# Designs tried in a protein design run: designed miniproteins, single chains, continued (5). Part 72

Each design is a single chain, and the fold is of that chain. pLDDT is the mean over its residues in the fold that is shown.

## One batch from the design tools (miniprotein)

Design m18482
Fold by ESMFold2-Fast:
Structure m18482 (fold): chain A 74 residues (1-74)
Amino acid sequence: SLAQPSAEKLERQQLVNKAANEVYDELSKKTGDTPEERAENELKASEFGKLFYQEMAAGKKPEEAKKIALKKIE
């Protein structure tokens, strides 16, 4: 069986996934519905998720980590 991360780490991963989906939804409100625009929004949301997780892993609070990640995907 695969080793399971701690409950707190699993919660952080769930927060990242949820926040990345929210970023995708917000980007979709500002763009059209072309396949190219959807692909770009998906890439930006994915990059946000990775950055958000990395900042939290570096010891930053979720609110600060989210702010930094959002700024980096601009």
Scores: mean pLDDT 79

Design m18483
Fold by ESMFold2-Fast:
Structure m18483 (fold): chain A 67 residues (1-67)
Amino acid sequence: MQSKEEIKKGLEILEEMEKNWESLDEETRQGVKDALEAIKKGIENADKITNEEGKEFVEKVKEILEE
């Protein structure tokens, strides 16, 4: 289950990764994308994304996966 705290941490990590994205190697980028895709799928399959932080997290994951 994705808690509000987990979603907040996810957003902070995504913001940090986004700022450093260009400095990551290809293998690290792929690993991050794979992990984010799994997390996004889990959140989308949950009964609810009821808070703004959860919505922001899903949107940021989509942006990163699309590059």
Scores: mean pLDDT 63

Design m18484
Fold by ESMFold2-Fast:
Structure m18484 (fold): chain A 72 residues (1-72)
Amino acid sequence: MSEETREQLIQSAQNTIAQARRLADLGLLSQADADAIIAQAQRLIDAVRNNAPESEILALAQEVDRLIEQAR
């Protein structure tokens, strides 16, 4: 995985965490759903930083998207 792709994934996950916190503060997302999304996005950031296998990174990214979709 390229360094640029790693930085983009980390930035995207950080944006997801920030949005989940804001939506919870506004009452548009339950605290439980926000906490789950934040925890999974943090796992994705950690996996990217630790050079986890690409298959693991993709699975973690897919799980973040799944949690966001289910929160609606």
Scores: mean pLDDT 85

Design m18485
Fold by ESMFold2-Fast:
Structure m18485 (fold): chain A 67 residues (1-67)
Amino acid sequence: DKVTPYISKEELRQALKQGLSPEQIHAEKVNEASQEPNPSVSMRKLRVLDSPEALKKIEQAFEELKK
């Protein structure tokens, strides 16, 4: 299941096991999107990830996974 578009719940579980913060996984996904060779795909991913809603969903999913 996806937490947000382009970030899966499984990716967040792996990030949590590695000791990454929500801000760190968000920054990694933004960096991956910016390196996308197709500009249209890159811009679409960045718009989704740059929304304040995306970081909040990541933080909420991290809290759920810590329970």
Scores: mean pLDDT 76

Design m18486
Fold by ESMFold2-Fast:
Structure m18486 (fold): chain A 75 residues (1-75)
Amino acid sequence: LEAVQARLRADILGRTREILATAASEEEKQAQLDQLLRDALAAARDLMQSLSPDQARTLERAVLEAIAEAVALAS
């Protein structure tokens, strides 16, 4: 579980930095960030279906923390 959490966090933050580093408009960057966060939540929900309730809650917290950090980076 910890390895999966670390990979999801690294992917979310890495892609956020890539989007922010592009020469796209602010509107385009916001659209890409919104899509990234939606995709990350969808992937986490799919994975949580295969986990125990306790593991699912742990993963959900980790993903929400990564999303909060990504939003802070974009602000």
Scores: mean pLDDT 78

Design m18487
Fold by ESMFold2-Fast:
Structure m18487 (fold): chain A 60 residues (1-60)
Amino acid sequence: HMHLFKDELTPGEIGLAVQEALAQPDPEKRREILREKMGLTDEDIARLEAMVAGSRAAAA
């Protein structure tokens, strides 16, 4: 019943993929992980990076 469309990830799988990406020091490799694991576009990745940077940079 797979229709060759976007992968459906569980919250746990999403969290793991994000953690792997954030552990990468190379931003290009980080983006590749997000693209391949989560099916994100470059704009989605930029938005996610902005949200993460905002949360972290606020030192909250």
Scores: mean pLDDT 64

Design m18488
Fold by ESMFold2-Fast:
Structure m18488 (fold): chain A 68 residues (1-68)
Amino acid sequence: MARIEAHLADIEKVIGPPQTPREEEIYRLQAMLNAGVPHEELERTVPVYPLVRRSAEAGREAARELAE
């Protein structure tokens, strides 16, 4: 969706471009969250979402991979 792509671009402007495929998935997840996509859709469309959601350590890994 075009709006999600705009949020993706905004994330890249702040943090920098994704360096790995996992960062790309996390950027997409964040863009979808910013666009208001519900959790059930994230669970079926974004493979990394369950890992990010499950633990503080997974959340820290996601935040670290977004940081650049």
Scores: mean pLDDT 63

Design m18489
Fold by ESMFold2-Fast:
Structure m18489 (fold): chain A 61 residues (1-61)
Amino acid sequence: GSGVDTLPDSMRVPFARYELALVKENPEDEEGRRKALAVLEELATLLPEAVTPLIEELRSL
């Protein structure tokens, strides 16, 4: 885990969007993509309705 479960609820979706934005900035970075996906999947266990679309977007890059 990346400690995302300790984030306040108000910060979880912004953090997920931030991780996705990093992947969009450098979509060729496979390590960055894997790390972002792991973070988003962990957040999706807490906020599936908000985070699942972001995972889908990341997988489409």
Scores: mean pLDDT 78

Design m18490
Fold by ESMFold2-Fast:
Structure m18490 (fold): chain A 93 residues (1-93)
Amino acid sequence: NPVTEAVLAELPLILPPSIYAKFDEERKKRIAEAIVNVSQGKLNVKEALKSIGDIEGEEIIILGMILTSVEKKCKGITDPAAFLACLEKAGNP
C-alpha cells in the first residue's frame, strides 16, 4: 500500500526519537498500518493499539495519544503532503 509505505518512511518524524528507537522493523510496520487504518476509519484507537501488539507502559500511552489525534484531526485528508504534515503534527503537538 503506497500510503502505508509513505507513513512508514515518515515514522521517525511522527514518533518521539526514544520511542522510535525501541521498536523493531516489524513493529514499526504495524504502527504505520495502524495509523493508516485509523485515518481511513477501518480501526478505532483501541483496535489499532491491539494490532500493533507487544507494547506496554509509556509506549501504549504515547501511541494512544498519537492515534487519538490522527482519528480526530487527520481523517478525510485526500492530499498526500497535507496528510503526512497532519501526522507529523499529531506526533508533535
Scores: mean pLDDT 83

Design m18491
Fold by ESMFold2-Fast:
Structure m18491 (fold): chain A 67 residues (1-67)
Amino acid sequence: MSEEELRKMLDEGAKLVHDAVTFVVDKKLVEESERTGKPPSKSKFPGMSEEEALAAFEEMKKRVEER
């Protein structure tokens, strides 16, 4: 029980930190894209196709706009 509670707390804490960091990074990328009038370079999405990179960027914009 203590081990399971510790694991759950650690996992949830790590997820919260990850979400907060991801949100800040996403927001910065969206602001940079709006400032330059161009989408971020494909190098920001290594291993993705052009369509996947565009879809991922649109999802980032939606997350930033909702929060």
Scores: mean pLDDT 69

Design m18492
Fold by ESMFold2-Fast:
Formats: structure tokens, sequence, C-alpha cells
Structure m18492 (fold): chain A 112 residues (1-112)
């Protein structure tokens, strides 16, 4: 079940990357654009800790992106490749959660 679910997620992610023409360069560009928008939100909140958290997560995602893309393209089901893919996805989720939290904080600040 878990192995089958992992393979299905991997196939879905690979299909998504292929359908949008995603490459390492495309992922890194998207991460840069996301990072810039997130840093602007952190600046509006005057939150240096959030800026440090953004930079840490972006650095981790950038280091994992080439390995994750290679694992997906090569259909590498090794434990090492799966660990890289999981770490990459978790890092992207952490970035998305942080982005959503900061957007909500900025919206609240504008209402005050």
Amino acid sequence: SQEQETQQVKDMVLSLLQSIGATVDTLQQTLDELAEEMRKLAEELNDEKKKEEIDSLVKKARELAPKAVEALKNNDTSPEALDVLVQFLVTLLDLLVLYQEMKEQVEKKKKE
C-alpha cells in the first residue's frame, strides 16, 4: 500500500513536471520568485525570524531540487532517492504553509 502510494505520487509529480515543462531551472526560478514574494511579506511584518526561516527553507529546496528532478526522471525507487523526494516535498509544503501564514498576518495587520 505505502510503496504503491509512493509510486503513484511519484508518477503524478513526474507527469505534472512534464506537462508544465518543469526542469531544474524552472523549479529554481519558481523558488526564487516565491522567496522574493515571501521576503516582501516578512518585511511588511517586520519579522527577521521569518526572513531567516524563508532563506533556510529556500536553500534546502534549491539543494534538493536537482536530486529530486533526477530521481523522478530516472524512476529511481532507491531508499536514497525516495528520501530526497520526501524531503523536497516536505520542504515545499513548509514554504507553502509559511507563505499562507504570512499572508494571513499581513491581512490582519491591514484590518487593524
Scores: mean pLDDT 75

Design m18493
Fold by ESMFold2-Fast:
Structure m18493 (fold): chain A 63 residues (1-63)
Amino acid sequence: GELEKMLTEYFRKIAEKIAAELAKKLGYDDYEVEILSADRAIVTLTKGDEVREFVVTPEGVTE
């Protein structure tokens, strides 16, 4: 429904903000965000050949 779409969009904005903050804090050059559901996203940080992936949920961030 429309509410679920709005919640997914809101969560995407939060996940993108978290990705940007993690990239800045850890000194990574780039980040990508993949939204899997309204409550789960994959954040990928890249620096040269180094890649790290994090799972973002409303409860927190896990590597």
Scores: mean pLDDT 81

Design m18494
Fold by ESMFold2-Fast:
Structure m18494 (fold): chain A 73 residues (1-73)
Amino acid sequence: STDQQNIEQGRQVLEGTVTTLRMKAKNGEVTPEQVRQMASNAIEEARKLGAPEEEIEKFRKEVDKIIEQLKKK
């Protein structure tokens, strides 16, 4: 159904954003502030697509790990 397709797109937005942020963080291409901004944008888009709150919470925890890794450099 269209709702299932939208939810899947929301999940892909979150997964794609985590992958991109991890890659950019490893390469020194993003600051913690930029990571937070990109994460906020991805959460907003995923919510509009109907992504479950559990998926968004999982995404937030992964983003927090990326920010913590950036602070250790």
Scores: mean pLDDT 84

Design m18495
Fold by ESMFold2-Fast:
Structure m18495 (fold): chain A 65 residues (1-65)
Amino acid sequence: MSELDREIRLGIAAIELGVLRSVHGQEAVDAVLAKPDVDEQVAGLRALGSTLTDEEIREYIEEVR
């Protein structure tokens, strides 16, 4: 079921974002997530070295909005 797959993807995204916070600092990640434009948030997280797809990043942003 896509809902269960979504839960798994969100869990993986949360773990990888935790790694980005550990590497770059929480303030760097928070600054990206504070941007009002979702496309800028996606691009910012990818620039920080996220291995997630644009779709997975957008899904995570939607969940934490």
Scores: mean pLDDT 77

Design m18496
Fold by ESMFold2-Fast:
Structure m18496 (fold): chain A 72 residues (1-72)
Amino acid sequence: SEEKKKIIEEKFKKVQELTQEGLKAYRDFDEGIKYAKDNPELAEKLREQRDKYAREFIEKVSEVVKEANKKI
């Protein structure tokens, strides 16, 4: 059990690094949305693209979590 715990902690660190990278990209979309404040249609399209990016990122994180739980 102790050995499994260490392996899980190592995998978790990789997820933390991915999360930080994802947050940076997400902030770029947020900046674009602010610049489109006078164009509601463009702002909506940017929000949609941001949400798609976030969804795909969450899916990747979920896959890592599922793989960890697969043997539990």
Scores: mean pLDDT 73

Design m18497
Fold by ESMFold2-Fast:
Structure m18497 (fold): chain A 93 residues (1-93)
Amino acid sequence: SAVPLGTVSEESLELVKSQLPEEHAELLERAIEALRAGDAEAAIEYIKRMQESTELPAQAREHFARAIEAARAGDFGTAEAHLVEGAWAASMY
């Protein structure tokens, strides 16, 4: 399969999921599935659940907020990129 420019790699997704708590890894997977299905409302709901963690660093919260904005705009590729960057920031804490 051709990899589109700007698409998050499956390798990067599996790596970040392995470094997250199980609950956050599951929410990340559900959010990505929703984005890939074009379901902005479901994706935003899962991302908001990740944002409700009081232990998230500001950088992770900022990326999740940008992912929500991109999803609302229908820019699912940008939303997925910010979601994964936010998950990486969360995994470092």
Scores: mean pLDDT 78

Design m18498
Fold by ESMFold2-Fast:
Structure m18498 (fold): chain A 90 residues (1-90)
Amino acid sequence: RLTPEEVLEYLLEVLRLAAEKTRGTEFGKKLEELIEEAREMVEEGEPYIEVSVRLLNKLLELEQAHPEDSEVLTESLMEVNGVEWVPPPE
């Protein structure tokens, strides 16, 4: 079982992998911006759950704007693999 912090770290790992795969594209730059925003929110003391929700909402908007590049998110999630995402957090 993952804590909220571990869930956010896994999400960020998936996004980092996706950004690496799309390096040099606008989509990749937007993913890197989202990762930095999430880091800033954590440093400002935002709860991990709120950071994850905000990140997911922005990611959904980004996928809608760049549907041709969004497949890389699924590929990255499959590569990270084996994460059990079950609430409630331990």
Scores: mean pLDDT 73

Design m18499
Fold by ESMFold2-Fast:
Structure m18499 (fold): chain A 95 residues (1-95)
Amino acid sequence: SKRQAVLRIVAAEIRAIGDALDKPDGEADLARLNLAVRTTRYEILTDENGNVSKIVLRIPADASPEQRAAAEWWLDYIRKNNIFGDVEVVIEPEK
């Protein structure tokens, strides 16, 4: 469900904070996470059966290089930690 996808995003954000705090100097990761979360709107797409098929990390169409880099770092974190399994996760600009 979309609600379960939202809860997985929140859990992933908490995990990323914990991972950063476990590093001797995790301030850069915390800064990127903060910027990514503030920059990104999540669009959750469903298939014909109502199952989550794709998650889109929407960034502003005029996103700065720093905002884009933060969103790309966050996408990489989500993929590496297998937060959504086989569900496709991508970055796209706002329409």
Scores: mean pLDDT 85

Design m18500
Fold by ESMFold2-Fast:
Structure m18500 (fold): chain A 94 residues (1-94)
Amino acid sequence: SDLERARELVRRAEELLKEAKKQLEIAKTRPVSKQELLSIIAGALRAIGLIFEAEHLLETTEDPEAIELARRAIEIAEEALKLYQEALKVMKVE
């Protein structure tokens, strides 16, 4: 259902935000490995993909609860993307 899809998008967005916060703290604290750099890039791309998926759900669903949750997922994923972008800006590669 659209509601179940929206709930999954919020859960995925919250997991991305948690990962983004952790990656940013690492990037501020020490040089990152090549593997950690690839993880930050992959996280940013996943956040972009989730925003597009949630925007598509907003265009296709008429369920008010699914609309609210999809908007919430976009907000959280945009916050995660901002943190991944900051990590890329402040990081140094070992």
Scores: mean pLDDT 91

Design m18501
Fold by ESMFold2-Fast:
Structure m18501 (fold): chain A 87 residues (1-87)
Amino acid sequence: DEDLEQKLEDLRKAIKKGIVSIEEVIDWIEESLPRLSEEVQKEVKEKIKKAKELIKKGKLEEAEELILEIYRFIFESIRKESEEKLK
């Protein structure tokens, strides 16, 4: 999906330029969790815990990549739900 990949690339660039912090992206993800299925929420919460651990260890690049992967997973999950309702 080109549109999703473009949005993720824009987010990656914003983080690297310091326009948005990794912590702000985590906050946005956590605020979005109640809109997702319980299964998706569980997986996202586990990945967020891992990302926070990477930040504490100073592994910021690995944390950034994991956060972008979580964001992609959420968008794909929301899209699947929307497509299911439109069929």
Scores: mean pLDDT 77

Design m18502
Fold by ESMFold2-Fast:
Structure m18502 (fold): chain A 88 residues (1-88)
Amino acid sequence: MLEEKALEAARAGDVDAFRRYLEALVRAAYEEALAAGASELEAAIAAAEKAAEVAEEALRIGAEETRPLAEEAKREAREAVEELKKLQ
């Protein structure tokens, strides 16, 4: 549901809504991983991977207005995954 809302905001060019839903989605992914028994590091990796996936799809289907935020989110999320995986 949150992922669908983030992608619909991206298609609509609603930068503020895309930012809010992406933030909520990352938090939800982190909390879900922790609830499933993941460590804080594993949960952080899962949340960053989800952010990268959604940002990548937003770049593919989204409007030009959300493109800069999606590019930034994808870059930051991928860098976070690489750094966190080095700590495992």
Scores: mean pLDDT 85

Design m18503
Fold by ESMFold2-Fast:
Structure m18503 (fold): chain A 110 residues (1-110)
Amino acid sequence: MTEEEIERELEERFQRLLAENDLEGLVALVEELARERGIEEAVRVAAEGGRRAAILDAEGREEEANKVLREAAEEARRLLRERGRDTELNRGLVETAAQLAYELTLEELK
């Protein structure tokens, strides 16, 4: 009940930031939620994977980029499971962190 209300509020905040194309605001929201939910390490692993994959893709190393993304996602999910925090919302935060880090890194390389 209370958790469903929190998820709805978070979805509305995510949708607003997406509509505004506020990638930095989305990163800040993900970092805040990761801290509150005790999953900072999993989010950090996923974000670093996204960043490394963006650099590899920019260099034309697509197969290596895909491998890095897969391995980072597997490690992040392992960390969620070990802490008993492998929920749909936490998986979504991890995936969002990787995607935002990837997109921001590609923008920085332009």
Scores: mean pLDDT 80

Design m18504
Fold by ESMFold2-Fast:
Structure m18504 (fold): chain A 94 residues (1-94)
Amino acid sequence: DLVQKVEEAVDDLIKVREESNPEGFKYYEKGGETYITYYEYDYNRDRPSEKKKVTVTLKELKRDILERMLDEALKRNLEQEVIDAIRELLAKYA
C-alpha cells in the first residue's frame, strides 16, 4: 500500500529530525491534539542565545513534510499513484 509507505516515510523523517536535534522533541497532548516542542539552531553561530524554541502540532509537522514530498514528486514527474498517496495523506492532516 503506497499510502502506508508514504506515512512510514513521514514518520521516519520525523525521527531523523528528532535525532538530529541535540535536545530532541518534547511531546504533549492538549485539546485532543499532539504538540511538539523543539529548538531551531543557527549552526553558523552555535550559541545558546541563537536557539529558537518552536512549538507546532504533529499534524502541522506532517503536513509540512507531505507538502515538500508532493512538490518533489511533481517536479520529478513521479507516478500518479505516488502523487495520489501523498494527496490522500495531506487531506487526512488538513
Scores: mean pLDDT 79

Design m18505
Fold by ESMFold2-Fast:
Structure m18505 (fold): chain A 84 residues (1-84)
Amino acid sequence: SFEKKKIEILEKLSTLSEEEIKKILREAIKESGGKISDEAIDDIVKEILNPKMDKETFLIRLEDGLKEAGIDVEKFFEILEKLL
């Protein structure tokens, strides 16, 4: 399912360095035509790297934040998958 694929993408991101995650997120946001502040990107990276993070709950919050920023969630995750 697409939900399972999104969780797998978050798992892969969590294995990368903070700088690599920031680079990938910035590119995916840019290609999705949205805008997110550097502060918000830093907060997303901190959550991805948090070993106690509930991935399902985080995914819901992330998707809501992307939608509020005018970002197509499906396109965003497709770009993330290509960059991984």
Scores: mean pLDDT 84

Design m18506
Fold by ESMFold2-Fast:
Structure m18506 (fold): chain A 80 residues (1-80)
Amino acid sequence: MPELLAEKTFKKGEVDEAVEFIKEAIKGQKSALVVASDLEERNVMAMEVSEETEDEEIRKFVERAFDIYEEVKFKVLKLD
């Protein structure tokens, strides 16, 4: 079962803060899943990442989430 590494909610416009949160959470991870959802977790976007994932790819994912929702919950899950 995937282990929860980190979880935090951000508002639209906090792109840099969300990117830094995800980067910190994935440090040392060979494989992880970033999940972006609305607060009710009814709509979900996910991206596989690692410690080697480029900042720009994480930023694009965060920007896409904020295009859909004003407030986004990001979860980072360790993949086995």
Scores: mean pLDDT 82

Design m18507
Fold by ESMFold2-Fast:
Structure m18507 (fold): chain A 91 residues (1-91)
Amino acid sequence: SKGIEEVKAAAREAARAIEEATRAGASTEELVALAERRGKEVLDLAIKLGVSADDISLLAEAFNAAISLIAADPAAGPEAARIILEAADKL
């Protein structure tokens, strides 16, 4: 559906932004803030577009896992991005 396609695109852009910021040497605080902001944007979009509760839960779990990884190690940005991309691909 169009809604799922838009949410997938937003999640993939979030993952890309996190990976790019990590390569640019962003701090832990900057990466966590970026992941939190992008996660909120993606989840708000999913809710607005009527995405299923299961898919919303999958995205929320992926962003929470990504934030936890980045908070523990800012070098884990690419791994965090991968988790988000895998969740997007399952939608």
Scores: mean pLDDT 89

Design m18508
Fold by ESMFold2-Fast:
Structure m18508 (fold): chain A 109 residues (1-109)
Amino acid sequence: MLDQVRQLEQQTIDLLDQQIALVEKTVSDPFEKETEVAMLQIQKSVIQNFLNNTLDKTPKSVIADDLARQSEWLRKRSQQLAPVDPQLSQQLEQQADAYQELADRLKAE
């Protein structure tokens, strides 16, 4: 079960790397580009810290609530990126579905 959480969070890190690459390719303003890349790198670091230091100490109910919240955020981000990168948008939507399914399973236990 925690291995499934680790796998999904690692997939989200990979999707953040894809978002960084997209920003570097599509954002023309140097300041906006640097700011967006920095924000995405901070999000990546937060997830990495959660996986390495706190995940195994966190109660199932708290993990489930966090995954459900992340699912909603991923869906919103997917909608924002749909006009710019439809493939990445679809990957984010699939990731949101996976987060919700795991959250529901954790709540059922």
Scores: mean pLDDT 85

Design m18509
Fold by ESMFold2-Fast:
Structure m18509 (fold): chain A 59 residues (1-59)
Amino acid sequence: SAAAAREAALTDALVRAMIATGQIDKALEDLDPSEKAELAAEALRRLDIYVFPTEPLVT
């Protein structure tokens, strides 16, 4: 379903964000689905703070 595809894409996007910020020193393709799920859960905590900050931001 489209929802399942979006969930997978979101998980990958969250992990890529952690890699881009230097939180992870592994490539996305080197991570299995279980590792991505755990890292995505951690990234959601960071995104909760980052995406909904106190100060205004444009994107």
Scores: mean pLDDT 67

Design m18510
Fold by ESMFold2-Fast:
Structure m18510 (fold): chain A 83 residues (1-83)
Amino acid sequence: SELVKKLQQVTDAAIEKVKDDKKKSQQLLKDLDETAKYAKDKGMYDIAAVFYESASKLYESMGKKKEAEEYKKKAEEAKKKAE
């Protein structure tokens, strides 16, 4: 989907802007998690997967391996439901 591709670009850019700022990264993580849950509740699993994957990338940049792996799993589960 073109929308999924554009959302990945936007979230990747947002991560690059905040990854070296702990407070901004924490706020973006909250926004990504809340938006992913909203998308999932609406049945928009492909969009939820993008936001969960972005949260995983942010956790990796913060050195939080356990949380990064958890959010990668959430993204993969959402991606499976998108089929």
Scores: mean pLDDT 86

Design m18511
Fold by ESMFold2-Fast:
Structure m18511 (fold): chain A 89 residues (1-89)
Amino acid sequence: MTVSFAEQEVTGSSSTVTARAQPPAGAKETILEVRIVTKSGNVYVSKTSGPGPITMTLTNLPADALSVRATAATSTELSVQGPEVRILP
């Protein structure tokens, strides 16, 4: 399992962040979860699942968003955490 973002760093909360999960060969389902952490301490979670590789695109981030993290799992494997994307002012 690999988890990546198309972006390493974005400027402003109106930016787009794209997360991708690539399952190992033979996996039947991929689960991708993206967490947005805000300056106020709130955490927003988006989750999607499906067969094969999954891509999730986030737009209109909270105005006080600080970072985005992704984790991915298959139905039979433990979750793997990907890198963090920083949201600059």
Scores: mean pLDDT 74

Design m18512
Fold by ESMFold2-Fast:
Structure m18512 (fold): chain A 93 residues (1-93)
Amino acid sequence: LLQQANDALEQARTAIDAGDEEAAIAALKQALNIGKELIKQGQYEEAKNLAHSVKGLARDLLNKFPESEQAKDVLFDADVLDGVASIAFVVFS
């Protein structure tokens, strides 16, 4: 999962640098899905770190596409993932 997460983040970064909003959104959504699987497997710290990386990249995407509702949705979903992972880390650690 961590290798797949790193690959998705790299794809998102490359797409953002290229100005490819659609590819960036797809890669960020893939990273968020991996984050949910990390939580399911009890890897809460890893899921939280992934959520922070996705938030950073979503903000970079919003700087290039300020009106992107999909980028705003990704940022919101990443905040939710961060919150869930943080609560799970405290409760189940």
Scores: mean pLDDT 83

Design m18513
Fold by ESMFold2-Fast:
Structure m18513 (fold): chain A 84 residues (1-84)
Amino acid sequence: TKELQKRAEENQKGARFFQQQYNSLQSQADKLRQQAQEANGRDKKLGDKLLQQANQLEEQANLYKRMYDSLNRESLALENQYKS
């Protein structure tokens, strides 16, 4: 139905939003990991702090990844419903 089609489209938009959040947080985590490596041997406390922050951002990113994976699966299920 048109209603299921609209729902699938909304889920796809939501998935794209969460995918962008995932990509942004992963990019920030990668930058912090690079900064931690550059600090290695010069400022051990700074390096450790940056790694801790990178790990926290990666955990947040993984939460968004699970959300967009879920919405993508729902979107595919809805598409299968209204095209049959």
Scores: mean pLDDT 84

Design m18514
Fold by ESMFold2-Fast:
Structure m18514 (fold): chain A 60 residues (1-60)
Amino acid sequence: MEAKIQAALASIDEDAAIALDQVRATAQRNGWSQEEIDAKLAQAQASVDRVKAAYVARLK
């Protein structure tokens, strides 16, 4: 049972890593400062964390 949950969370993390990399590349291409890039990545990561938390909560 735990392995199935871990596999689903790993899939979410994999998709998130691709999305965050694209966000970073786009921000760098647009000449954003490192501080602006870090802030945007932090917001994106918070959204990923919410999705993961909601997924875990639905299993109870």
Scores: mean pLDDT 79

Design m18515
Fold by ESMFold2-Fast:
Structure m18515 (fold): chain A 85 residues (1-85)
Amino acid sequence: AEIKAHRLGKNEVLVITLDREVAVQGSTIPAELREAILKYTPARDGEKLTIIRVGPNKYAVFSGEFDKSKIPESFEILGTFTLRL
């Protein structure tokens, strides 16, 4: 599976495009997103990450808690998750 990661300008957010849709359940980061995050970011165990869906297979990841006013209403907020290594 090909994973594409892009940086967004001012917000310094990691954008991850997966080759397929990932199901999100509960308070746990899906394995495919977790692996992509670990590959493309120096995220640490216990770090809080906010994840939003910006397309069918496209996700934006912010370090820490997000500001809701900065997220367009058209995007799906998946939540804030604690990274476990």
Scores: mean pLDDT 63

Design m18516
Fold by ESMFold2-Fast:
Structure m18516 (fold): chain A 95 residues (1-95)
Amino acid sequence: SKAIGAAGGASGAAGGEAGLEGAETGNITKGIAGVLSGIGGEFMGELSTDPVARAGGLAGGAGGIAAGRGGLEGNVEKARAGAAAGAAGAAIGAA
Protein backbone atom coordinates (compact mmCIF):
# COMPACT_ATOMS: atom_id res chain seq x y z
CA SER A 1 0.00 0.00 0.00
CA LYS A 2 1.29 3.48 -0.90
CA ALA A 3 -0.51 4.91 2.15
CA ILE A 4 1.46 2.87 4.70
CA GLY A 5 4.81 3.93 3.21
CA ALA A 6 3.70 7.57 3.24
CA ALA A 7 2.63 7.15 6.88
CA GLY A 8 6.08 5.69 7.60
CA GLY A 9 7.73 8.79 6.13
CA ALA A 10 5.48 11.04 8.23
CA SER A 11 6.31 9.02 11.38
CA GLY A 12 10.02 9.44 10.59
CA ALA A 13 9.61 13.20 10.15
CA ALA A 14 7.76 13.44 13.48
CA GLY A 15 10.60 11.45 15.09
CA GLY A 16 13.08 13.88 13.55
CA GLU A 17 11.30 16.86 15.11
CA ALA A 18 11.12 15.16 18.51
CA GLY A 19 14.79 14.19 18.40
CA LEU A 20 15.87 17.70 17.46
CA GLU A 21 13.81 19.24 20.28
CA GLY A 22 15.34 16.68 22.68
CA ALA A 23 18.87 17.62 21.59
CA GLU A 24 18.18 21.37 21.87
CA THR A 25 16.49 21.13 25.32
CA GLY A 26 18.32 18.13 26.86
CA ASN A 27 15.00 16.26 27.06
CA ILE A 28 15.76 12.52 27.05
CA THR A 29 12.05 11.63 26.71
CA LYS A 30 11.92 13.54 23.39
CA GLY A 31 15.03 11.64 22.22
CA ILE A 32 13.34 8.33 23.07
CA ALA A 33 10.17 9.44 21.25
CA GLY A 34 12.28 10.31 18.19
CA VAL A 35 13.88 6.84 18.11
CA LEU A 36 10.53 5.05 18.57
CA SER A 37 8.79 7.13 15.87
CA GLY A 38 11.73 6.45 13.54
CA ILE A 39 11.52 2.69 14.20
CA GLY A 40 7.78 2.85 13.48
CA GLY A 41 8.49 4.70 10.23
CA GLU A 42 10.98 2.03 9.09
CA PHE A 43 8.50 -0.74 9.98
CA MET A 44 5.70 0.94 8.00
CA GLY A 45 8.09 1.52 5.08
CA GLU A 46 8.95 -2.21 5.02
CA LEU A 47 5.24 -3.06 4.82
CA SER A 48 4.74 -0.80 1.78
CA THR A 49 4.57 -2.52 -1.62
CA ASP A 50 4.92 0.81 -3.52
CA PRO A 51 8.66 1.31 -4.17
CA VAL A 52 8.58 5.13 -3.82
CA ALA A 53 6.43 5.11 -0.66
CA ARG A 54 8.60 2.27 0.74
CA ALA A 55 11.76 4.33 0.09
CA GLY A 56 10.16 7.36 1.78
CA GLY A 57 9.14 5.38 4.85
CA LEU A 58 12.54 3.71 5.21
CA ALA A 59 14.47 6.95 4.66
CA GLY A 60 12.16 8.95 6.95
CA GLY A 61 12.35 6.29 9.65
CA ALA A 62 16.15 6.20 9.50
CA GLY A 63 16.19 10.00 9.81
CA GLY A 64 13.91 9.86 12.85
CA ILE A 65 16.16 7.28 14.52
CA ALA A 66 19.27 9.41 13.83
CA ALA A 67 17.56 12.54 15.24
CA GLY A 68 16.38 10.61 18.29
CA ARG A 69 19.89 9.35 18.95
CA GLY A 70 21.14 12.92 18.61
CA GLY A 71 18.53 13.91 21.21
CA LEU A 72 19.72 11.19 23.60
CA GLU A 73 23.39 12.21 23.09
CA GLY A 74 22.72 15.99 23.23
CA ASN A 75 24.20 16.22 19.73
CA VAL A 76 22.26 19.00 18.00
CA GLU A 77 24.13 18.64 14.67
CA LYS A 78 23.32 14.91 14.47
CA ALA A 79 19.68 15.58 15.45
CA ARG A 80 19.40 18.36 12.83
CA ALA A 81 20.76 16.07 10.10
CA GLY A 82 18.37 13.31 11.16
CA ALA A 83 15.40 15.71 11.18
CA ALA A 84 16.28 16.87 7.64
CA ALA A 85 16.48 13.23 6.46
CA GLY A 86 13.13 12.48 8.16
CA ALA A 87 11.47 15.42 6.38
CA ALA A 88 12.96 14.33 3.03
CA GLY A 89 11.63 10.79 3.58
CA ALA A 90 8.15 12.16 4.29
CA ALA A 91 8.26 14.20 1.04
CA ILE A 92 9.35 11.13 -0.97
CA GLY A 93 6.65 8.94 0.64
CA ALA A 94 3.96 11.51 -0.14
CA ALA A 95 4.96 11.75 -3.81
Scores: mean pLDDT 85

